Designed miniproteins, single chains, continued (2). Designs and how they scored, part 70

Each design is a single chain, and the fold is of that chain. pLDDT is the mean over its residues in the fold that is shown.

## One batch from the design tools (miniprotein)

Design m6410
Fold by ESMFold2-Fast:
Structure m6410 (fold): chain A 92 residues (1-92)
Amino acid sequence: SRREELEERIRELERRIEELRERIKQLEAQNADPREITRLKFLLIAIESEVWVARRLLEKGTERNLELAEEILRNAERVIEDVRQEIDELEA
């Protein structure tokens, strides 16, 4: 069902957020630019906030709320991929 698909996407995003958070910690330990580290941390917090909103919309379960949750998750998935690419570049 659409609800089950959205719940799986939320779980995947939460998993990816934790993976990227650990990679940021490793960059911080390697003396990466503190400004870049701070910015990346704030981006992950913003993604977490969007995931939280999507979860609340999913709990309400109306078609409108499921559409809004899907849109929010799509945006969060795009931003997390951008963050991953930026971390890859900082690790290179």
Scores: mean pLDDT 88

Design m6411
Fold by ESMFold2-Fast:
Structure m6411 (fold): chain A 62 residues (1-62)
Amino acid sequence: DPEEHKAAGDEAWKKGDYVEAARHYAQALELNPDDPEIRARLREAVEKALKNPKKGYKPPVP
């Protein structure tokens, strides 16, 4: 249900968890690819996630 994923993304966004928001919006867009509102929200969530990376995450070293 795209609406459930959109709502979950909105909740993550309100908590400042832009990585989770982007994940939920991406899933909603996969189910409904022609939704300009979800596409715009996904774009904003990705941009905010890139500018504010999740604290405490360390990428695996090669």
Scores: mean pLDDT 72

Design m6412
Fold by ESMFold2-Fast:
Structure m6412 (fold): chain A 80 residues (1-80)
Amino acid sequence: SMNEERAEELFERMKELIKETIALIEAGKLSEEEIKKRLAEIYQLVGEIASLLSDEEVERKLKELEPLVNKLIEAIKAHA
């Protein structure tokens, strides 16, 4: 469906943003303010994706995302 195609586009964009954010944090290239701005953008993408999908589809996407989210959390903890 059109909503599913749009959600996949946004989900891929979100995964790339998370990967880039992790790499920049690990390289020491992001300030706390820049990390917060990137987290806000990720949060906005989550909200937009959730608005396009059923609760079951959202749950599936969240499980797919768990490894990247865990890596992001660890990178933020190491930076703090």
Scores: mean pLDDT 86

Design m6413
Fold by ESMFold2-Fast:
Structure m6413 (fold): chain A 68 residues (1-68)
Amino acid sequence: MALSEAQRAEIEARVRALFAAGRAADDADVRALAARLGLSVATVAPVVLEIETELGVEELEAAVKKVL
């Protein structure tokens, strides 16, 4: 919808940085990205989830173990 290639690249860069730190993007990260890009959380959240899913099973596993 209102998501440009540049905005997607910024979301990907942030999610990748979190992945490198061994963390999953949380609600605060999504809100910060939405505010920074001038988008709604509802627009940004699905894109973050898509990129995070692609980045790795290990990242998801680590996040689940931390929540437990």
Scores: mean pLDDT 73

Design m6414
Fold by ESMFold2-Fast:
Structure m6414 (fold): chain A 68 residues (1-68)
Amino acid sequence: SLEERISALLREMMALGVSPEQAAAAVGMALNGASREEIVAYLESQGLSRERARRAAELAYEIARLLE
């Protein structure tokens, strides 16, 4: 289901060190038209490495795409 797919993507974000609150913020940013680089910058400011932040931003974009 859509819900199961979103849950799986959220679990992948959490495995990268993203908190549930940070994941919700990143997905919200994507839904509001923020660029991948803006989401990466946000996640790096929260303590993620660039590599992990880039992966998490892609996951956030995938979740946002599924919600639209």
Scores: mean pLDDT 89

Design m6415
Fold by ESMFold2-Fast:
Structure m6415 (fold): chain A 74 residues (1-74)
Amino acid sequence: SAATELTTLILRSPHLDEESKLHLLSGLAGVSEELAAALRARFEADPTLLRTALEIFRANPGLSSDERARLVLA
């Protein structure tokens, strides 16, 4: 699934420490397959966006996983 591929990409990233990876994965729990696929493609194209995604997730804990994903993709 796209969510599994996104999870694998985050876990294999050399650009994030373990705590940051767990924070992103927790924030992505329940994300739609469509948004997971879009995020995976975006992060493969530009791995620096993983840091941007982490900051968006930290700033927006009250949003849904899908809402946080859309902010990253904006």
Scores: mean pLDDT 85

Design m6416
Fold by ESMFold2-Fast:
Structure m6416 (fold): chain A 72 residues (1-72)
Amino acid sequence: DLEEDIQQLRELGISDEQIKRILEAIENGADPEEQLRLLVELAGGGPADVDRLLAAPSDAERAALAREIHAR
């Protein structure tokens, strides 16, 4: 659900302008993996965090991992 993904980005402290840029990239053909890489980079994470998010089987687990990254 795109609305839930946007809400998670806001919870990570990413600005509305940065969220808009990410959404524009998606509309222009950026895949979900590229969006996750951008999200993790903006939150101050690294490649291992991207792998963890991509491997997460549910939105709830992805949200928990995203909050962990933000809390660093």
Scores: mean pLDDT 67

Design m6417
Fold by ESMFold2-Fast:
Structure m6417 (fold): chain A 98 residues (1-98)
Amino acid sequence: SAGQKGVQKLITSLEDEIATAEALVDAGLASSPDRARDLLEQARLHIGIARGILHQLDSLIPHVQSNPELLQRYQEAVERLRAVEARLQAAEARLRAA
């Protein structure tokens, strides 16, 4: 259905934004302080986009819940987003303390 195709595209975009943020946090943690600052700022922007997509998905929750595969991917994406947000906050705190 059109609703399910819309949900699939949003979940794929959400997963892509989270993966980009994860890679940027990893790169930031491995970088010099100056480069880490720029990489972590980019990670924050991608997390912001991911949160925006998640907000759009909130209006489509019945379509997510009607498909077990999409529900699993949604739940995994929510947990990954929480994890990368926590890692970003920790990385930013370490950078400020240095």
Scores: mean pLDDT 89

Design m6418
Fold by ESMFold2-Fast:
Structure m6418 (fold): chain A 66 residues (1-66)
Amino acid sequence: HHHMEELEKKRKEARDFADSVAAALQRLGHPEAAEQIRARTDELIDAGKPEEAIAYVRELAREVLG
């Protein structure tokens, strides 16, 4: 029932979100956290898990900033 276009859209959403959060963390002095977000997001997207990538980014950002 799900189209490939829907998966590609979710992958783009995950990449854009991860890029925004990683850039913000790097500017706030957390370059290691930014690098972890980039690496793990790419891994999860390649595995077909963009929703998990978004969840990972939110969780790591919360742990680092909050």
Scores: mean pLDDT 81

Design m6419
Fold by ESMFold2-Fast:
Structure m6419 (fold): chain A 81 residues (1-81)
Amino acid sequence: MSFRERAEELVETFVELIEKGASFEEIVKELKKISDEIVAEYPEHAEAVEKLVNAGLMMYLSKRPVEEIREYLLKLLEKLS
């Protein structure tokens, strides 16, 4: 699986967690697990993964609509890829 495919899975997992009403603690735990796995496989993309996770969590805490979070993160991923 490519870095882009793994990062897209991280974005979609984040969206699914928000949509099902997961707690902030559950969201952070799951994103950390996935991001750690991606960084272990693609260490050259560690900064890109950190930017995606931080941007997503900041938008979530700012109560941005889930559709805006998804769209923004996918656009950010295109710039980081």
Scores: mean pLDDT 86

Design m6420
Fold by ESMFold2-Fast:
Formats: structure tokens, C-alpha cells, sequence
Structure m6420 (fold): chain A 74 residues (1-74)
């Protein structure tokens, strides 16, 4: 649902803040422009102007991997 996608965007923004990951660093890790990451996470942007749901999943996976690396590395 659109509500679940909005919640996932909120969670991803919160995870970025907690992990200290910038939109620029996330874009670099995913091989995309910073504007693509910004559009994926922007709650004020209409769905037609956002990257695909698959890209939002890619962001969520990258952040989950970074959180696991933080736990492993201390």
C-alpha cells in the first residue's frame, strides 16, 4: 500500500540519521545520483516522480547491511 511505502521512506530516513549515512554516500554505494536518492525519500513528491518501489527496497537493503556492519565492527 502507499501508506506502507511512506512508512518505509520514513524508516529509511531515520536509519540514515542514526547511522550517519548521507544521501550522497548512499547514492555512491548504490551507483546512482544523489537526486535519485532524494526523490525516493521525499514524502512531498508525487509517486509518478519517484524512483520505482524496487529502488526503495535497494535503499532499505543497503541500510540494513550497514547496520549489520556497524554491529560486527563495533
Amino acid sequence: SLELLREERRVNRQDMEELGVSQRELAKALGVSQSTVSRALNVNLPESKRPSMSFLIDISVELAMRRLEEIILG
Scores: mean pLDDT 78

Design m6421
Fold by ESMFold2-Fast:
Structure m6421 (fold): chain A 102 residues (1-102)
Amino acid sequence: AAEEELRAAEGAEAGGLSALGLPERARTTAEELRAIILEQIRESVYRFATEELKLPEEKAREIAEEVLAEVEEMIAAGASLEEIQEWLLKKLEELRKEAEEK
């Protein structure tokens, strides 16, 4: 796969999806799902960090942005919505354990 430049620039734009061999219609749907997933993940992680972990807003934003960057890399690698959700749940569990351990 020689789509690394496009993947780096667009965060799994056409390049990453083309590497998966997805048809054009599936690529359009994946782009829509990507936007929705990123928006909901940012909100969910921020709320989790502020409401459950009781972290300061600045720390919660940093965590949300870090999680979003990882999710964008997973999308660039062709991860499905299910894979992203599974990873996110594990990541939130890890964050919770870290907060409990201090």
Scores: mean pLDDT 67

Design m6422
Fold by ESMFold2-Fast:
Formats: sequence, C-alpha cells, structure tokens
Structure m6422 (fold): chain A 92 residues (1-92)
Amino acid sequence: KEEEAREFGEKLIETVREILEKAGKEEVARELAEKLRKEFEKIIEELKNKSLEEQKEALVAAAGALLVDALDQGKISDEELAEIVERLRELM
C-alpha cells in the first residue's frame, strides 16, 4: 500500500517534470519536483492508515495545489497546466 502510493507519487512527479523540461523550464521542473516529493512524503506518512485510493486522491490534490501556485506566480502557462492535468488524469 505505502509502496504503491510512493510509486504513484513518483509517476506524478515524473509527468510534471517531463512536460516542463520539454517546455524548456528545467529550473521550474526541478523546483516543483522537490516540492512535490517533500509534500508527497508528508502525505503518505500522515495517511498511511487510509485506503490507497484516499492516498492517491490526496497526492493528486497536493500536486494540483502546487501547480496552481506555480501558475499564479507566472512560472508555468495555462497550456502547460492543462497538459499536466490531462496526463495526471490518465494516471488516475
């Protein structure tokens, strides 16, 4: 269960990183990957007694919040956010 949640989180991080690196935003990709990894570790620890589905939902919600913050700061575009959201949807 924890291993599956961590593996899912890794796929979310990789998806965000790939899309932003392709857009030439390597520094933003690195910053977001580090923030996502830290937040995911915390969530998985806090929700370890919850279902895998609840853990996955929390990881997706956390990723969404960090991406919206990045958009608000002008670090990513609306198009990049839309592409990431579509790719994350495929992983759910």
Scores: mean pLDDT 83

Design m6423
Fold by ESMFold2-Fast:
Structure m6423 (fold): chain A 86 residues (1-86)
Amino acid sequence: DEFKKYVKEKLESIGLKDVTDEDLEEIYELTKGNKEVFTVLLEKVKELKLTIEQLLKALENNREIFQNTKPEEIKEIAEAAEEKLG
């Protein structure tokens, strides 16, 4: 529940106001409640101006990565994203 509140507040802060409880549950399931994984995704959502539907599709398509991501690996993914998107 703390995770869902965090996710909702962050998505709303970048302009995604139509986030439903079902969307939050899907994000929780796909990220396994990992706030750090979600933070990396939030940066891409903001950069690419993704809709909530596009975000959920991206999470589903990359499920194995998110399910197997360790905290130390999340930082490497974030750094790689900055290198490719910067």
Scores: mean pLDDT 66

Design m6424
Fold by ESMFold2-Fast:
Structure m6424 (fold): chain A 68 residues (1-68)
Amino acid sequence: SELDELLARLKEADAAGDLAAFEAELRRLMQSDIPDEEKIAALEELRAASTNPAMRTLLDIAIAELRA
């Protein structure tokens, strides 16, 4: 699915420490037609797995935006 593909790219960017790639893929996810509830669930799982403070901050902002 589109969600699975975007999540795979986000996980790859996180593992590589590539903040620019992470921001680009996160923007694609946020702008996609995927339901907000599915985006929130996926981003919360990614946040729990991430060890990068900058990427965790971006995930927190994205989750808050989707809940607004």
Scores: mean pLDDT 87

Design m6425
Fold by ESMFold2-Fast:
Structure m6425 (fold): chain A 95 residues (1-95)
Amino acid sequence: MAEEIRRAIEEGDIEKAAELVKEVAAKGSLEEIREVLDVFAELGPTLSEEDQKKIFEAAYEGIEERPPEEKRKGVLLLVAAAIRVIGAKLDAELA
């Protein structure tokens, strides 16, 4: 799944990337969610703010479908990925 999401982002198919992210966030293991969010943290800074928002919203919607005990962990992974994307973009703009 992480490879398919990477490919979708690299091809500019943000709609497909968002759909795949939501699916993994809702039904994948916490390890798969981390792997997918790591791909987004790496490639996200190359995307527009609109496209970043679409992927983050899809991930959040998927996480919200999980049991309460997993939801908290999923949200923490999503926040960590968001911080990495924002940090990388700020470093590029300030350099």
Scores: mean pLDDT 79

Design m6426
Fold by ESMFold2-Fast:
Structure m6426 (fold): chain A 78 residues (1-78)
Amino acid sequence: KEEEAEKLREEAVIAGENGDHQTAADLFEKAAKLYEESGNYEEAARDYWAASQFYRASGDTEKADELEKKAKELREKA
């Protein structure tokens, strides 16, 4: 589960480097969800924050705001 999250994060970084902001956002969100499910709130918060920034860059401001709020909440639990 955590190994899967790490792989998704690596793929997200590559997508972001290639300028595919929407794919990067989706992959970071998937990684964050897996970390959250495993109780890794610090890792989940980091990846939700990354996803929010890439959603914002792709024009999905509503999703970006939601994930930014979730990242902040999870950071307080870590």
Scores: mean pLDDT 84

Design m6427
Fold by ESMFold2-Fast:
Structure m6427 (fold): chain A 79 residues (1-79)
Amino acid sequence: DKIEKIKELLKEEKFKEAAKLAKELARESKDPTIRQLLEDAARSAEAAEKNKDKPELKQQHVNTALHLLKQAEKLEKKQ
């Protein structure tokens, strides 16, 4: 599951790789809502990378990305 891999990368603080994989998965998605959630998750991962030196802000961006990935996963399971 590519969403689980993105979550793993976020936990490992490999934010650039997480963002890249999320964008790749978004391009593969035919559902515009799932695509948008994955694109937004990628942006949150990129924001976490930019704020690596600020632990609280970094964690907020990680939490946002994880929340968006959870929403995308829920929508995929309903199809």
Scores: mean pLDDT 86

Design m6428
Fold by ESMFold2-Fast:
Structure m6428 (fold): chain A 74 residues (1-74)
Amino acid sequence: LEEELAEALINRELSKELAEKIGEEKAQAAERVMVWAITRGLEIDRELARKLARAILEAENGEEAYRKAMALLG
């Protein structure tokens, strides 16, 4: 699951199947992170993507997921 989400973050494409697996709130957090990265011209490498995926998946809710992910991005 972490590797699937990491790949989605790198490719900036979240599948419906993956969104259902992680839940709507966390899927929205991942989409917000991808939009932020696109807007800032930030390239998400594999190592960063894995850290972001872990932060999102370990969070208790979508807002926490987004907050923790954004902390990793600076």
Scores: mean pLDDT 82

Design m6429
Fold by ESMFold2-Fast:
Structure m6429 (fold): chain A 74 residues (1-74)
Amino acid sequence: MDDIAIKAADEAMRKTGQTTGPSFTAALYAARLVLREGKSPEEAAEIAYKRFGGNEGSRLAAYEAAKIAKELAK
């Protein structure tokens, strides 16, 4: 399960062009919320953004990671 979250976060970082640790942390957390708690991508991204991300780049990475995680969980 956590390896899927890491893959989703890595892919999200590449797709969004984010390279910072905080953006990766937000993306990973959003992916985990989808996989472990069944949160929607929109909810997961908002929670991760408020927790770890302080800019639009972190929000974008979190949302993309959450979407990828949902697709990988099918």
Scores: mean pLDDT 80

Design m6430
Fold by ESMFold2-Fast:
Structure m6430 (fold): chain A 76 residues (1-76)
Amino acid sequence: DEKEKEKAIKEGEEKLKEYEEARELSLQAKREAEEIAEREGREHVKHAAVGINEAGAWVSEKLGEEVRKKLEEKLK
């Protein structure tokens, strides 16, 4: 039981790191898209690119919250 719990916690921690990395990548892509759109004066492209990358960051954050919640339940 304890060994299985430890393994599940470790797997959850690895998954949480993956979602945190995905969120950071989406936020970086958002910043890069903003810079490119500003340089090219393409305001409509800026709004679309920001929205897509912000949605990606939100999804990654929510998936990370779910993994964290499951880890907390296993630690109780």
Scores: mean pLDDT 70

Design m6431
Fold by ESMFold2-Fast:
Structure m6431 (fold): chain A 87 residues (1-87)
Amino acid sequence: MSVAERAEELERELRRAVEERASADTLVGIYHRALEVLREAIEEGDEETAERAERMVLQALAHLARVDPARAAELTREGSAVGRELR
């Protein structure tokens, strides 16, 4: 499966998770998968897929913050570390 195909599938999963009021664990799983897609897209030079993955990371964090603020705070600190690696 291409990184772009994985991004599209993950976008559908995130939308479904939000609509179905999925657990914090499901949102955390989507967040980590979105970060992996982002890393792979950057490595491959796929700017379009990287932008899509970054949006999914932010959306997953926003929804997680409503369900489990403490876990969202932990992932936000982790996201800051990822931002340093991308600079």
Scores: mean pLDDT 78

Design m6432
Fold by ESMFold2-Fast:
Structure m6432 (fold): chain A 101 residues (1-101)
Amino acid sequence: SVSKELEARFERALEEATLEAVEELTKFIHEQFKKYGVKIDEAEVEKEIAAATAEMEARKDASDEEKAQFYRQLALAYAALGKTEEALEYLRKAREYEEKA
């Protein structure tokens, strides 16, 4: 399934934490979008990222596990947008918080 393959590729990118691994993940995501006719509204995705970030920052009691999951979601969102440098930054943050949890 696409979901399991995406998860496996994301876990590999998280483990490697390199620009090359993020670029491979981004290519896979874009191939799936093309296959299923998905068009991304970059401005709407950026608004959703901003809203989710504001909500997380408002939480004074967020656990390291919750922060790790949040940064995983941001990394995936930026990879979907083709913003590989931002995706890598948030993958590294997700990995850091997973190691603390």
Scores: mean pLDDT 83

Design m6433
Fold by ESMFold2-Fast:
Structure m6433 (fold): chain A 58 residues (1-58)
Amino acid sequence: AEEELRRFAEELGAPELLPTAMATYEGFLALGFDERVALAWAKMVLELDAEAAKRRAK
């Protein structure tokens, strides 16, 4: 999971967002969600955060 999220963050050009993505993944696991669901949500949040960061760039 961590390796997959790290690779995905690097592909999006936002490796600095990995700690936030990991926190999201761990949060969903703590709520009792399946690993696949938690990973899918973490990837979705990471993608949205990368998109938002790109829009905020001055």
Scores: mean pLDDT 78

Design m6434
Fold by ESMFold2-Fast:
Structure m6434 (fold): chain A 86 residues (1-86)
Amino acid sequence: SEEEKIIEELIKKLEEMKKNIEKMTLDEFNAFVEEISKFLKEKKASSEIENAVAWTLGAARDYLEKKDYKKAKEALEKGIEHLRSL
């Protein structure tokens, strides 16, 4: 389905963020967030998917601002697992 394709692509994007999180500036993180936001808008993603991504990225950003890379990665991983459950 289109929704399954959206979820698969989001998981790939979040896994890419997780791999690079320790090397990312906050500006680079925000650029990724904008890219994901544009993707969701263009694909007309459901509010359920949009909310799951927003919660995930918000938590990861808060930890990244504190330079808590371990918890930032854990937040992204929890979000990936949540998306897999949809």
Scores: mean pLDDT 87

Design m6435
Fold by ESMFold2-Fast:
Structure m6435 (fold): chain A 64 residues (1-64)
Amino acid sequence: GAALEAERAERRARQLAYAQEVLENKEAGKLNERQKVLHEVAETLRKIGDAIDEGLKKGELGKI
């Protein structure tokens, strides 16, 4: 239901926010070795978030 969808959206938002922080640290040149892996994860999560946002705008509320 709506509550579960809200929780999933919140998790996605937290993951994207964290990924953005990693990208900002990359641009500032403050990345650690672990964050080099996270930069790839951040790009993947961004693409997933973008696809979900597009699906929601189209009204595809089925499986996402």
Scores: mean pLDDT 70

Design m6436
Fold by ESMFold2-Fast:
Structure m6436 (fold): chain A 104 residues (1-104)
Amino acid sequence: SKEKVRYKILLGMYLASVTADEIVLEGMIEKLKDDPELVKRLEELLERLRELREELREIVERADSMSLEELREELERATERVVELQEEFVELQKEAMELLKKKK
């Protein structure tokens, strides 16, 4: 099915995006280790991104055995999670960047 191929591509794009966000957060945590409260919030988001990455990987691995409806429902849930965590990532990135500017 062409739709199933499209869903698999979108899942792959989400997996790549989440992985990129993890790398950015790991870099911020290293630079901001003097601010324990912000580091804790960054580490909590990083753990949630790692959990989402594993969930996305498992969906990709099972995609060929899923019905189109099952894959669509998994993709809808994944999309909601990606949007939620991306919004939180953007807000924490803003706070981290403001603190990094004050250190210079």
Scores: mean pLDDT 86

Design m6437
Fold by ESMFold2-Fast:
Structure m6437 (fold): chain A 105 residues (1-105)
Amino acid sequence: MVEKIIKLFEEYLKTKDKKKQEEILKEIIEGIKSLESEEDQKKFFEYFLELFKKYAETQSVEEIKKLMEEVVKPLLQALPSSLQDEMAEKLREAILPIIEEKEKK
């Protein structure tokens, strides 16, 4: 399941069709919610953060902020409340330095 969700995220990044992007995002969210254990949900989000971090290093600050609002925030909200604070902190630690570095030139 986790591998399928990661592939869907990669397809999301490659598509130029907004309707297909929305369909892929919905399938990713449903995939996360279908994971039976909090441990698998945590592992998924950690793999997603690593992938997003690598992608963010190649993108503009505006694109990173757009993906944060349109993809990352909905995915974080799909996690159980017990994991949301921990995962939000990991997201901040992974992505904020990339944004700050790009904003400094």
Scores: mean pLDDT 77

Design m6438
Fold by ESMFold2-Fast:
Structure m6438 (fold): chain A 91 residues (1-91)
Amino acid sequence: MDEEGRQAVDNALDNLDKSLEYVRKGDLRKSGVYFSAAGVDRSAASFLGDDKGVAEVNKKMLEVLKEARKESIKRGDTASAALLDQQIARM
């Protein structure tokens, strides 16, 4: 809940917006890069004790994973879809 925690949350949300944009463009590789960056920012926010901000990031991460799964199914990539199902279940 300090300013540093909120900055980490805001950085994570910005990276997730970029990740989601790349999913919508069908670029799952670039989406994955931004999703990974958001995961690092989320871990920083969690370490700083911003539980509400972490919950907000988790909600957006789940949205990105669901859209990436939908795109994987559309491409016939059943292996990627199965991995995304596992990530969704762990969140």
Scores: mean pLDDT 82

Design m6439
Fold by ESMFold2-Fast:
Structure m6439 (fold): chain A 74 residues (1-74)
Amino acid sequence: GKVLSDEEIEEIIKEIEKILGRKLNDKEKLFLRNLIQSYGLGYATEDLLKKFAEEIGANEKELKEIEKLLKEKV
């Protein structure tokens, strides 16, 4: 696992915002930052990813794109 820089996390957040077609609020960004770091550290993240998708109102297609991005970038 690795710890990502704030700049790397911000780039991932921007890509997720593009997938969703909207900006995330501060609560959603905080959740996402924790999710990104959990992926980087190699923790089991499937349940956390699903909770994040529910929080942001993501559909199944958006969830799959977000999961792919997190696996590729982290």
Scores: mean pLDDT 79

Design m6440
Fold by ESMFold2-Fast:
Structure m6440 (fold): chain A 57 residues (1-57)
Amino acid sequence: MFLELLRQHALAGVSLDTLIETMRQEGLPQSWIDLLEEFKRQGLRTAQELLDRLRSL
């Protein structure tokens, strides 16, 4: 579910800030929101950059 939402947001070219707000409104657990905020602190700015990071793990 999360990975599919991430892919859709990456294709739409949305920012990581927009993704975090959408995930918060969709009711993702706070632990997931905290993880996304951590990636933002590490310098990630777009949903595509997050998807690329997760695919390289």
Scores: mean pLDDT 77

Design m6441
Fold by ESMFold2-Fast:
Structure m6441 (fold): chain A 68 residues (1-68)
Amino acid sequence: MEMKLTILDENKVILTNMGDETVTFEDGTKIKPGESLELEKVTVLTGEVEVNGKKVKVTDLIKEVVIE
């Protein structure tokens, strides 16, 4: 499962689901395959998500980082 992180500034990032599985955050927010979501950086750095019934750290799914 692969996600791309785009760093917008010190507090804001865009997380893009590059995989084929829906990613679900603890608050119920979903990122479907091919979708992007703007998030607080702290949510990405400390967060856990559910992918295909498994809980994983968001940071373990990030395979690409872009700075804009």
Scores: mean pLDDT 81

Design m6442
Fold by ESMFold2-Fast:
Structure m6442 (fold): chain A 65 residues (1-65)
Amino acid sequence: MEEIIEKLKKAGVSEEKARRTAQVMAKYGLTGEPYIDAAIKAADELNKAENEEEMVQLIVQNLGK
């Protein structure tokens, strides 16, 4: 949990959004390196995300990019 939050913060995600994103990733089973990399690539958009479904979509859309 804390490692994901720190990686997201280094990518430019706010602390609040990084914590929420890590919780969403755990809740929806989006675990492992490809999902973490996808979330990092979506950092700017995750800062603007309003709900859990939007966060999931942003991570999925950035898989393999």
Scores: mean pLDDT 81

Design m6443
Fold by ESMFold2-Fast:
Structure m6443 (fold): chain A 89 residues (1-89)
Amino acid sequence: SETVRLLRLAVERAREAVESEDPLESEIHLSMAILALSVARRYGPAELRPLAAEALDAAAALEAAETREAKRAELARLEAAVARAEAAA
């Protein structure tokens, strides 16, 4: 489904954001992840929207995080929400 593809894209971009040593490249990847999650939350199937919202919350927390350890914790939360969405789809 289109929604699952967007959720997978968000995970890939969020991983690149956390792994990138360039702050600008990290911001670009995270912005793409947030856009994909926002579209999935707005237009996805009703059963997947709460999981897309949880992933979006994790992405926002990742953006606000000041340490790489905190960013990785929020990435894990984002990945877990998307894995549950894929299982529910």
Scores: mean pLDDT 88

Design m6444
Fold by ESMFold2-Fast:
Structure m6444 (fold): chain A 68 residues (1-68)
Amino acid sequence: DEEEREAEERTEELIEAMEEIARSSGPQAAKWAADEAARGFERENPELAPRVKERLEEAARKLEQEHA
């Protein structure tokens, strides 16, 4: 439960960072940042990684669609 809440909060912060990156550097840069963040979670928190990864991928896809 605590781990899930932490994952959601971190994911929201990462999504905000991705939106900022998309504005300054474009949607591909934001997608690249999402991939890096997901890999970091895979290495450090394998039990949380799938959920965080899905959330970040959804955000990256949204940004890509809005700009592409």
Scores: mean pLDDT 74

Design m6445
Fold by ESMFold2-Fast:
Structure m6445 (fold): chain A 62 residues (1-62)
Amino acid sequence: SQAEQVRQQYEQQAQDARKRADEAASLSSPDMAESIRQGAENVVRRLQQQGEQQAQQIEQEQ
């Protein structure tokens, strides 16, 4: 369904954000690494919320 595709797209973006954050954290100081990981988790949560909201809107329009 269109809604499932939207959820998958946002989940992929969330996974990509985590991967980039992990790579950046591995190259950073311990203090900076923690900040990077916390920032990435905030981005992931936002992406997951946006994906769910858009998917629900699509489901209501169908």
Scores: mean pLDDT 83

